# Ledger of designs, part 86: designed miniproteins, single chains, continued (5)

Each design is a single chain, and the fold is of that chain. pLDDT is the mean over its residues in the fold that is shown.

## One batch from the design tools (miniprotein)

Design m19157
Fold by ESMFold2-Fast:
Structure m19157 (fold): chain A 85 residues (1-85)
Amino acid sequence: SRRARLFAKAVASALHSGLAPSPTVIDVRAAAEALGVAPGPVSRALDELVAEGVLERGPGGAVSVAPGAEEKAARVTEELLEELA
């Protein structure tokens, strides 16, 4: 889902810019309900950013920007702004 991918990029951007606490716990079901999408796509979009080395998962479902991934997180922010234009 495009909405799920935009949400995952928004999470990375918010963590990178300090708008979200780091680490932050994402309630995938609540986020999916707010976006009008299924939880699976939201979880997969977050996992894709983890696989790309932008985000990392911590204990209890917490997410943060991966160590040394500040440039990758900045690129994700640029991509988010382009997709919202």
Scores: mean pLDDT 84

Design m19158
Fold by ESMFold2-Fast:
Structure m19158 (fold): chain A 59 residues (1-59)
Amino acid sequence: MLAAFREALARLPEPLTKAQARQLLLDHGFSDEVAEIVLAGLPHPISKAQLLAAVESLL
């Protein structure tokens, strides 16, 4: 799971839009509610490192 998330994240441009980050979370099995919580905790524009750290903290 996490390896596939990292691979998909690496293919996206930097910085991430909120919509791109949300879709990536949903595509990898996170619920809409969890995706909104993660995105609310991230600075904008979204860095790949911050998104990955937030996801790892949920696992």
Scores: mean pLDDT 79

Design m19159
Fold by ESMFold2-Fast:
Structure m19159 (fold): chain A 62 residues (1-62)
Amino acid sequence: LAAALADDRVVLLPRSDAARQAVQAAGLGDRILDRSAFPDDAVFDRVRDGLLAGGYTLVVVD
């Protein structure tokens, strides 16, 4: 999973449904790191921290 994401150095973290819809409408849905897609916050935080450690940039969209 983390290795597959390593080809893409920017991921988007939408904070609202409107932000998520705007990112998807722009054709960037494949770059969304959505907290609600994960079973719990610990799994999400681990994935996020792994991406940051791997040199990814997280962009918060509200």
Scores: mean pLDDT 67

Design m19160
Fold by ESMFold2-Fast:
Structure m19160 (fold): chain A 96 residues (1-96)
Amino acid sequence: SEEDQLLVRPNAELQAILRSQGFTRDTATLGEIEYLLIRYAEEQGLIRRDPETGRAIIDTKGTELGKILGVDSVDTLDHERLRNLILTSTTPVEVP
């Protein structure tokens, strides 16, 4: 989507997770950050399927990911909430 092409600069805490996934740039598209965070969550065993909706949910309570996104007190995170939290953890990059 057009939003997935938005170039942003993640904060230092988010950059640490991205670097653990082999990402070495200081800027990324919103879609790249979302993909890398989902991959990180899969590798940490944090992704489950919601038994009621069948949708993927991410465990955040007491996790490093939850702390970095400011939701370590929240039990689970869905896709829409993850996207919104990425937006609040990034700064738009001015394209010259």
Scores: mean pLDDT 79

Design m19161
Fold by ESMFold2-Fast:
Structure m19161 (fold): chain A 55 residues (1-55)
Amino acid sequence: SPELEAVRAEMGARIQAVVDEGRAQGVPLAELQARVNAVQDEADARIEALRAEEA
């Protein structure tokens, strides 16, 4: 669905922004990984909610 594609595209853009910002700030790899995981978890929850609405 367009909504699922939009969420995936937004997730990719947010992950890239988080990585770029974290590298610029000298954030430790473990903290950077946690930030990326948080973005993925939030996107997965949104995708699951949208799939439930489509069922």
Scores: mean pLDDT 81

Design m19162
Fold by ESMFold2-Fast:
Structure m19162 (fold): chain A 57 residues (1-57)
Amino acid sequence: SEKIKKAAKTISERYGLDEEEVQKILEEAGGNPGYAALLLGKRFGLDPKEVAEILKK
């Protein structure tokens, strides 16, 4: 859960999104960075490839 919280904070700060909303999507993806990146791309118009690289770190 701490890794998800840190990723949600990083993504929300970088893209100007709500941290709680980003965290819910990351939890929905079940720790899969590729799937999380696709969901974030679909809902917020982010580049899934760029988001996946952030989530893999």
Scores: mean pLDDT 81

Design m19163
Fold by ESMFold2-Fast:
Structure m19163 (fold): chain A 92 residues (1-92)
Amino acid sequence: LARGEVVDDRTIRIHLKVPKEARDIVLSALREHAARDPRVEVKETEKEGEFIVTVTAPSRDEARRLAADVFLRIVKALEEAGIEVTLGDLPE
């Protein structure tokens, strides 16, 4: 599912893999979020359904809150696509 990686104290990189059925819904949700917040960058990898979301903020706490908000948006998009998400599939 989603894996979070702390690149430095102000930057968090989220690696996300979704089923192809959810790709368009998740991509739309992520791009809408990025369009509203310039601190969030979304990149789709060469592999269908794999995304990298980069969050950069002025402080570590802000970066972590933004990453959590992005993650919640992804979970909601997956649930809307009929895909079950469990906390056990995620790093902490």
Scores: mean pLDDT 71

Design m19164
Fold by ESMFold2-Fast:
Structure m19164 (fold): chain A 78 residues (1-78)
Amino acid sequence: SELLKEAEEYKKKAEEYLKKAKELEEEGKRLEKEAEETGSEELRKKAIELYAEAGLYLMSASSYRIAAESLLKKAKEL
């Protein structure tokens, strides 16, 4: 089924983007801790940038997940 194949592709995209979001969030937390320990405003700004980027990946992951679920439902109706 073409719908099942497309659903699987979107599911993989959602998982990929979710993984990237988690990696960025983890790096952001590390830099935030270092900024707190050192008082570095540059590190604090970098942590904020990483959190913002993680947020964009989370939004994309959610979109792909919803699309995959929609396609899977359509495939089950056939």
Scores: mean pLDDT 88

Design m19165
Fold by ESMFold2-Fast:
Structure m19165 (fold): chain A 45 residues (1-45)
Amino acid sequence: HHMEEELEKQRKKILEEGEKFLNDYRKRVSEARQKIREELEKKKK
């Protein structure tokens, strides 16, 4: 019982870390998209 609980806690920790990483990644993607949009606007002219 105790061993199973310990493994489950470890698994949840890993999943939480993954979600934090994804949130950071999403922010970076948004910033990159913003830069791309600005470059495209300049070239369009």
Scores: mean pLDDT 79

Design m19166
Fold by ESMFold2-Fast:
Structure m19166 (fold): chain A 76 residues (1-76)
Amino acid sequence: SARAEAAFNEGLRALLAGDLERAEQHFLRALTLDPSLEAARRIGRLVGQALRARDAGDEATAERYLAEARALALEL
């Protein structure tokens, strides 16, 4: 749906800006609107893992997950 795509695009912009919490919220919104949106599920999962690693003080692991999330975004 157009609303799911808009939410997904907002998530991608937040991810590229480094605003991980905003990115996660937008990807969750996209999945609520369209549960079949695989890209939002895959990228959102990696962003969630990066947030958990950052909260644990593991910045190296957080950066690995972010690099993977950004790589998937570039494949779109």
Scores: mean pLDDT 88

Design m19167
Fold by ESMFold2-Fast:
Structure m19167 (fold): chain A 79 residues (1-79)
Amino acid sequence: SMREAAEAARAKADEAEAAGDYREAAAYYASAGQHYLRADPPELDAAAEAYERAAVAAEKAGDDATAAFFRAQAAALRA
């Protein structure tokens, strides 16, 4: 299921973050957010949290533009 795929991506993101692989962590958190949005029903709060975590990881990787993009996605889901 999309929810199971999202949880698997989140687990890989947590592992990458713990290892200091922030670019990889950002990609996996973003993947989790996309899978939460494709769940039935869509998991908007979980997707927003995943994008917020992707933004923090991207910022730690030195990618401020990607971080801003993910923050905007999370904000839109909470509006």
Scores: mean pLDDT 88

Design m19168
Fold by ESMFold2-Fast:
Structure m19168 (fold): chain A 60 residues (1-60)
Amino acid sequence: DDAAAALAAGRALEDRILALLAEGPLSTAEIARRLGVSPETVRRTIDHLVAAGRYTRAPA
């Protein structure tokens, strides 16, 4: 039960980050501010999304 709740919360955060990025490129700090989470949490979530193939980093 606790693990399922934590996974659901993580998925909700991932979806919110993807929705914000779909509107335009935002900095980690701006995403963190809008979602009320730490920049470290946003960076970790983006790294996980890239590793899972759910988000593609723009070519430099």
Scores: mean pLDDT 74

Design m19169
Fold by ESMFold2-Fast:
Structure m19169 (fold): chain A 110 residues (1-110)
Amino acid sequence: KEEEFERELLLLRARLAVSGFSKENIELAEELYRKIWDDEERKKLLLEFLDFVEDASSKLFEEKNFEKLEKVQKVTTETLKELLKNLDDLEKSKEIIEKAKKEIEKIVKE
């Protein structure tokens, strides 16, 4: 399981790097993943949020809208930091992610 965990972290890091995530966001996502490793529901929630950010970032990169891409990465940073503060509260984690998704959608639609 420790070997599997290290492989999953390596794959997550590689995926986020290829998807254009900032170094800070990659490090925050890895820290979160380590702390929630034994919680399948929280892992699913985190991965679904990262998928959402990846899709938004891909669209903005195709549009060459680097200003909006940077705004999306900043919202992601604040969201990951807030999730780290609320690890024991699943409902609060869901609320934080839904708020972040709405903020990212507004940035994309600007």
Scores: mean pLDDT 83

Design m19170
Fold by ESMFold2-Fast:
Structure m19170 (fold): chain A 83 residues (1-83)
Amino acid sequence: LAEALRQATEEGLEALRRAEAGELEPSVVAEGLRRLARFLEEVLGAPEAAALLREAARAAEAGDYEAARELLRRAGEAALAHA
């Protein structure tokens, strides 16, 4: 589980980088982050990590990729602490 959560965090950070570079639509990255948030909340019982991912999705939609990356990293740490 911990390795899968680390991999998901790295994939999320790469998706944010590609959105910032104009290679992905911000809405696509935001949807991915919200789907991961639902998994963390409903399957792992990690509502704090899920809330951070939803904030990361909103930051990405607003074009604030620095805030989105910080929130995603914090969400990954919270999920790993809960796992």
Scores: mean pLDDT 82

Design m19171
Fold by ESMFold2-Fast:
Structure m19171 (fold): chain A 62 residues (1-62)
Amino acid sequence: DEERTREEIEGLRKVAETEKPIKDLKEAVEFALELAKELGASEEIIKAIEESLEKLEKKEKE
């Protein structure tokens, strides 16, 4: 059911925008890092993603 799928996606998008789920952000950043490496992104971008990931891990541990 396409309409129900659309509503579920919109719900997830609103949750992502409003809640600050650190664990979900960490997973997304890890995935982005893997994609950046596979796509041959610049070292600047890779380092920026790695720094973001380390900050998220520190925040989750605190």
Scores: mean pLDDT 69

Design m19172
Fold by ESMFold2-Fast:
Structure m19172 (fold): chain A 66 residues (1-66)
Amino acid sequence: SAAAIRAAALARQREIADEMEAEIAKIKADPSLSPEEKAAKIAEVRAEMARRIQAVAAEEAAALAA
């Protein structure tokens, strides 16, 4: 059903957001990294998570159109 497809997509997006927060927290807590290195790594994590969330949204749209 459309409701099941939307619920599954929302669950995956929440999992991705939780993973992003956990990775960012690890980077922020790393004493071996400079502020510039932390900013660069956080930007990479955010970009990757944004791509994953967009892929989930695209899959949801395709499933709803099928």
Scores: mean pLDDT 87

Design m19173
Fold by ESMFold2-Fast:
Structure m19173 (fold): chain A 103 residues (1-103)
Amino acid sequence: SMEEAKKLLEEAKKLIEQAKEALKKGDKKKAIELAMKAMDLAHKAAMLALKENDIELAKEALDVAEEALKIIKEAGADKESLLEAEIKLGMIRIILGVLELIK
């Protein structure tokens, strides 16, 4: 639902802020864990945006996912974690592209 997607994005944004604080304190592992969770929530929100045909929610999910990937890269995540994050970001971009084509 739209309300569920909004809740997931608000939770993801809080995780992004916590990840930034962890990174600032030098806790790279915690920053990666929090940003990966934010990426997962953004992906789930994008899937809901697709079902609801909500372009604005999909755009917000993409913004959160891009910020999460930036943190994951800055924290020096391993190749497997980077690949997972890039795949999820790519899926969100595809969702937004589909929504823009069908509306």
Scores: mean pLDDT 90

Design m19174
Fold by ESMFold2-Fast:
Structure m19174 (fold): chain A 64 residues (1-64)
Amino acid sequence: MDIIKAIAEDIAKRLTEESRENVKEALISAGASEEKAEEIVEALEAGDIEKAAELIYEILKEKE
């Protein structure tokens, strides 16, 4: 899923320019749970783009 990896990379870039809290809030506003948003941010902070992409994909699949 190339587009999901691109989204994960974009969020990682935003973490270098914005506060961690702002990025987490944006993910929650986009429909992520607080738990999922935290996991995505932690994966990106660790440089694990693949794990972040998997978490983003799960959120998109959970959309009704």
Scores: mean pLDDT 75

Design m19175
Fold by ESMFold2-Fast:
Structure m19175 (fold): chain A 81 residues (1-81)
Amino acid sequence: MEVDELIELLKDEDPEVRKEAVERLGEIALSTEDEEVLARIEKALEEALKDEDPEVRKAAFEALVDIGVKQLERAVDKVTA
């Protein structure tokens, strides 16, 4: 629902709107237990890494790093209890 709307906002003409959409998608990715939702967000953020605005690219990079750290923590918890 909201994820699809935020992904469409990544195509907005206003770089501030795109940056806010990236940040919100990152927050959802960190709180979601749905692997399909996470995969869609990761794909959208990877496209945002190619954005014309350097602040949007920076926000996308930071969100992907946070997601990667969270995925590593989840993997460690599964093997170490």
Scores: mean pLDDT 79

Design m19176
Fold by ESMFold2-Fast:
Structure m19176 (fold): chain A 72 residues (1-72)
Amino acid sequence: MLGSEAQLYAAQGDLKKAEEYAKKAIENGDYYGASVAYRQLANVYREKGDYEKAEKYEKIAEELRKKAIAQL
């Protein structure tokens, strides 16, 4: 559920809560949910013109996706 909440907050533009819940998702082993949340955060920052943060979050999302696949 934490990954789903992080995704919801990211979609709503609440970047601080999205990041907080994404970190909690990682701590609870929800790598898939966290990866989707960080990808959404990357997209939001890209839309705002913050390309450096967008790239950083995209890399985090990709690494989390790899961890999620490894759990399957």
Scores: mean pLDDT 79

Design m19177
Fold by ESMFold2-Fast:
Structure m19177 (fold): chain A 90 residues (1-90)
Amino acid sequence: SRERELVERFVEALVAAGDSRVEALRTAGAFLAAVGHPAAPLALELAAREAERRGDLEEARELYLRAAEAAEALGDLELARELRERAEEL
């Protein structure tokens, strides 16, 4: 999707500039959410999955909840529900 390509290119640029993958995804997600971009939930969800893989469960929970807020702001109530459920499972 266009959203995935945008997030991947944004993350590649930030990682090349010295960010970790999680920090790059957080930065991309925060920026995209601030401008109301449809890619924001994806970027924040990918950040949550990276935190989860590292065992940072509290950070992962927070990022899933931020992804849900971004989805809700875009009117995607189904995605927001799924993301909140993932946060509750951690």
Scores: mean pLDDT 87

Design m19178
Fold by ESMFold2-Fast:
Structure m19178 (fold): chain A 95 residues (1-95)
Amino acid sequence: SENAKKAVEYANKAIQYAERGELDKAREWLKKAEELVKKSPNDANAYTALARAYLQLGEFEKAIEYARKALSIDPDNPYARKVLERAEEALEKAK
């Protein structure tokens, strides 16, 4: 859907801002992406993009949540699986 495509775009913008250390702008774009996904749920690519953005922000529990949602739609999605693995590993190392 159009909302899902925009959500991916906005999540990617959030990642770019996070990589530059502009965390407030990253969170702003990520919130916009989440609102679009809420309007058009059940898109594995949109959930994967949200998971990647949360992972980049160090918000590992949210990254896991969205990666699992992506995998519930597309179990063989390699990008969602990599996000899930990295986020779970990061939480284990934080113990």
Scores: mean pLDDT 87

Design m19179
Fold by ESMFold2-Fast:
Structure m19179 (fold): chain A 89 residues (1-89)
Amino acid sequence: MREELLALAERRKAALLEEAERLAEYLDEERKEELLRAAEEAAEEAIKYVEALAAGDEEKVKEYSERLKELEERIRELAEPAVEKALAE
């Protein structure tokens, strides 16, 4: 179970980073760098979150969950112009 959850988290990390790189093509250089950095941070926190869940560490689960929400909000804001351009195609 734990190894399976970590494998899924690693696959989701790769998918998130790939999607962020695709969306970044529609952004200016500064916003592109911010989006990619936020996506990398979110992917890392998601793996830590899954590890904490597998370990039953409720304190860390709460900590990483809160950080993930903040990162998801930031990614949404950064990606919004790119999503609009991608949908227009």
Scores: mean pLDDT 76

Design m19180
Fold by ESMFold2-Fast:
Structure m19180 (fold): chain A 63 residues (1-63)
Amino acid sequence: DAEKALEEAEGGLQGAEALRESGALDAARTMEKYAQQGIEAAKAGDAEKAREYALKASEAGGG
């Protein structure tokens, strides 16, 4: 579901913002990069790729 994958990837951007506020800049940058890739994949209708990037964003954020 591309819509759900988009929501999950957008959650990664929120997580990256929280990491920036806490001073974890490297983790925030990595999480943001994967979240952005997930959003682009979701916009293209590739729900599987979007979820893969959302998972990578979560891993980068320590989730």
Scores: mean pLDDT 78

Design m19181
Fold by ESMFold2-Fast:
Structure m19181 (fold): chain A 60 residues (1-60)
Amino acid sequence: GPAQEKAAEEIAEELEREFVRQVILEGIRPTKEEFKEALRERLLEAGFPEEFIDEFLSTL
């Protein structure tokens, strides 16, 4: 539902900020697939259902 989608977007934005910071500080350039894998792991840890995660990641 909308609250679940908003929570997932907030987690994605937080992870994106972490990745951007690592790129700036360490010069590492992660791929889109590496970002999606990290995001999947974080969403699973947060208790999101796998079906929702698959659909959410497909929009990226």
Scores: mean pLDDT 81

Design m19182
Fold by ESMFold2-Fast:
Structure m19182 (fold): chain A 81 residues (1-81)
Amino acid sequence: KVEEAEKLEEEAVRLAEEAGRAAAAGDAERALELLREAEEKLKEAIELYKEAGDLEGAREALERVVSVVLSHREALERALA
């Protein structure tokens, strides 16, 4: 169960990195789509960590999602302003 959460977290990080590259290339729509997919996978990972009783893993995943989403959102807001 924790292994499944870790795999979802890794997938989400990969998607967020792809979103960053898409944003850098000027493809804001693709970046937003990839960020949405990353958020869904991180949300599922957090629930799996909670079900496994790994509250520290869930907290770390949440901090990671907040950091990544805020960074990309700020970059997109600047590009759209």
Scores: mean pLDDT 75

Design m19183
Fold by ESMFold2-Fast:
Structure m19183 (fold): chain A 85 residues (1-85)
Amino acid sequence: MEKLERARELIRRAKEAMREGKYEEAARLAYEALKLILEVAPKELIPRVIGAILRTLGLMLDGKYKEAAEVGIEEAEEILREIEA
């Protein structure tokens, strides 16, 4: 599952960027991961993924990159766990 593996890689990179204080990079990586998750998510999870994308993007547009990254990473990790369950 190429897109799912790529999404996990992007989230690992986003968490590393967060640890380094690179909040804009972390937010962009989390947003990219959520877009990949949207392409492979079961129908039942699609509204949740869309909600996560919109929240992350909204925070990024407001310049709140740290908060965007935190929300995006958290939501992506939870959704990935549900897909793998």
Scores: mean pLDDT 87

Design m19184
Fold by ESMFold2-Fast:
Structure m19184 (fold): chain A 60 residues (1-60)
Amino acid sequence: SSLAEQIQKILAEKGVYVPLSTVEQMLRDDPSGERIASILKTLGAEESVIEAVKAAARAA
């Protein structure tokens, strides 16, 4: 699965439902993944998940 699909699934598990295209656009606008990581942290995602998202975004 793509990083965007994984982020969409995490958001859905937290009750946040967004189109996949929205997540993909956020990753294009912020390739570091820091903005998405900040959102996930606010929603209570685990630190290991946040670090994995940031690492995957930087590797892409």
Scores: mean pLDDT 79

Design m19185
Fold by ESMFold2-Fast:
Structure m19185 (fold): chain A 111 residues (1-111)
Amino acid sequence: GSPATLKVEPVLPEVRAYVGEKAVIPVRVTNTGSQDLTNVTVEAFDEDGKLVASADVGTLKAGETRYAQLEIEVREVGERDLTVRATGTDSNGNKVTSEPVKVKVVALPRP
């Protein structure tokens, strides 16, 4: 298969939540390769490169798309860009990583 077999797409380019709530970030994960992948996970990183959310997808067969939800706690008003990627393991035990994508999180003051 192709060396780049995972694709992550945000369902929404921007998510909004009130301070004190969790922002839910739905993502599509696709195995674009010809090999099945196992232990597929989606990870979100903040602007400092810190892991802030993860979701387990599990097994993703060749050509399969699955949906995952990332949850982050919203603590301060403002806009943040998160970097989202997926990782998995191929049939030879090699780690496969998707191209990173950005999702904007907009934190709103409580009414």
Scores: mean pLDDT 85

Design m19186
Fold by ESMFold2-Fast:
Parts: sequence; C-alpha cells; structure tokens
Structure m19186 (fold): chain A 97 residues (1-97)
Amino acid sequence: DKIKKAAEIMLKIAEEALPSASDKQKAELHTQRGIALYDLGKYEEAVEEFEKAIELDPNNYIAYLNLAKVYKALGKTEKAKEYEEKAEKLKEELKKS
C-alpha cells in the first residue's frame, strides 16, 4: 500500500519534470519512472522507461540491472541474464575509465 502510493507520487512528479529536464535529468527521471512502474506491476511499461533511460545515458548500469529485474518478473530469464551481464561489464568498464 505505502510502496504503491509512493510509486504513484513518484510517477506524477517525474511526468511533470520531464518537459523541462536536461538530458541527464531525463535519463534519471525515466529510471525513476521505470522503478515506479515496476512497483505498480506494470512491467512492460517499466521496460519502455528503462530503455529510454539507456538511450539517454548508455552508461546507466543501474537501468540495465533494473531491466534485468523486470525481465525476470516477466519470466524472460535468458534476457534477464543478458542484461545482468551487460550491467556488470559496464560497471567494470566505468571503473577502468
């Protein structure tokens, strides 16, 4: 109940912020929207939001990790593993830079 209400509030705040946001802020807002949609059980919509976050910030390994969680919830275990591996590789590459 509290998680669902917090998710709905987060989604509204992100929707209002998106039109005025910078590209970096938009990536963060799409990540927040994806998390909120996941908490609401709207898994397909969560995928779309995390994909938008990755398009805006390809270094967002957190979005890849969350996308893996969504694919697990959808029963797409092979895709989930693929995105977990992409997230871990990206995290290690960012440490080397």
Scores: mean pLDDT 83

Design m19187
Fold by ESMFold2-Fast:
Structure m19187 (fold): chain A 96 residues (1-96)
Amino acid sequence: MKKAEELLKKGKEAFEEGKYEEALKYYEEAIKEDPTLAEAWYYLGEVYYKLGKKEKAIEAYHDAAALGNREALEKLIELLRELGKEEEAERVEKMF
């Protein structure tokens, strides 16, 4: 648990510096240590979005939302609508 939180912190620092590839590595390591750390899944989605990997961003936001991260739920719905997946966005709103 503590190791995952430290890796998440390092990932956030890299993300804030615009080092998205480095942030990605730290978030993946955090999830490997604690796959229930919803915030790590949320930031994994954020970094995939910045890298233009929108499908992977959807998957990461969905995992974070399933773990109770509300901001990931909002980002998931927003991204689904951005991609023209309105019916999927409406289904997600009803699930959570």
Scores: mean pLDDT 85

Design m19188
Fold by ESMFold2-Fast:
Structure m19188 (fold): chain A 74 residues (1-74)
Amino acid sequence: MAFVRVELEGEAPDVEAGRELARAAAEAALAALGAELTALGVDVLADGAVRAIALGVTADGTQVLVEVTVRPLP
C-alpha cells in the first residue's frame, strides 16, 4: 500500500470553497496517477497487480488525503 498526502495551498473565501478546490485537485491528481499507472501498467493491470485506488477526503479546506493500493497477486 502507498499513502499520498496532498496539501493544497489556495485562498478561498470560505471553507466550503476550499473543500471544493481540494476535491477538484484530488480528482485531477488521481486522473493523472491513473494515466501514469496505465502507461506503466498495461502489464500491471493485465496481471491484476493493481486492485484498488481509494480516495479518502478528510479536509478542513486545505488538505486532501489519497490512498493508492498496489499489490502483487499471490
Scores: mean pLDDT 48

Design m19190
Fold by ESMFold2-Fast:
Structure m19190 (fold): chain A 65 residues (1-65)
Amino acid sequence: ALEVLIENLEKAVEKAYEKGLIDEETYKKIKELIEEARELLKKGDYEKAKEKLLEAQKIFEKSLE
């Protein structure tokens, strides 16, 4: 479930960047949080991975307003 959410967010963020809806700095910041979430998930830190995913989602949503 969490892995699917991470993948869906990454795809949405990449499409938004391709369309010029978010700038390069915002894109890089969100991608860093997504990669941190993946590393935490790989290490079994599910709760911390979820926290990083939520941070990435908040930044992404704010960037689209």
Scores: mean pLDDT 84

Design m19191
Fold by ESMFold2-Fast:
Structure m19191 (fold): chain A 59 residues (1-59)
Amino acid sequence: MDEVEVRYLDPDGRRLEIRGRVSAETARRLAQAFPHATEVRLDGAEDLSPEGRAALAAL
C-alpha cells in the first residue's frame, strides 16, 4: 500500500507537494482530487513509474 501526503504550497491549490511513494493509481487519484493543480513537487517520492509521471503531468 502506498502512503502519500499532499501539502498545499499555494493557497489557490495550484502548487502541491507530494511526499511518499506514488504509484500510477495513486497519481491518477491525485489528478482527480486536484484538477486545479498546475505544478506538482515530488519531495521524497520514490520509484514513480512512467505511468505515474504521466498521470501527474495531466494535472
Scores: mean pLDDT 64

Design m19192
Fold by ESMFold2-Fast:
Structure m19192 (fold): chain A 55 residues (1-55)
Amino acid sequence: TPELRRRLVEVSREVDRLAEQMARETDPERQERLAREVLRLLGERHDIEREIAAS
């Protein structure tokens, strides 16, 4: 659906943004928090991709 494709674009852009922020982060604890958020969003992206593919 158009809504799922729009959500996929939004999540993908947020992943790219956080990954770039993580690459610039020098504090290990903050980098770990960013890495966990990226993993969460990658999971959400995967779920959306599966839903689109199943439709």
Scores: mean pLDDT 84

Design m19193
Fold by ESMFold2-Fast:
Structure m19193 (fold): chain A 55 residues (1-55)
Amino acid sequence: SARLEALAEQLRRMSGNEQMVLLATLSDEEIRQLAELLGLDPEQLLTAKRIYLSL
């Protein structure tokens, strides 16, 4: 979780495109945990990952 907390802080400093690229490297479980830390809807982050992977 320390790693995920560090990633959440890093994501807050990134652009939306950079966030989407990073999220594409994470598991769905990690994305759900990050969404909770960021106060975001996990469905939105999972959708971003799926869009990137479909390119």
Scores: mean pLDDT 77

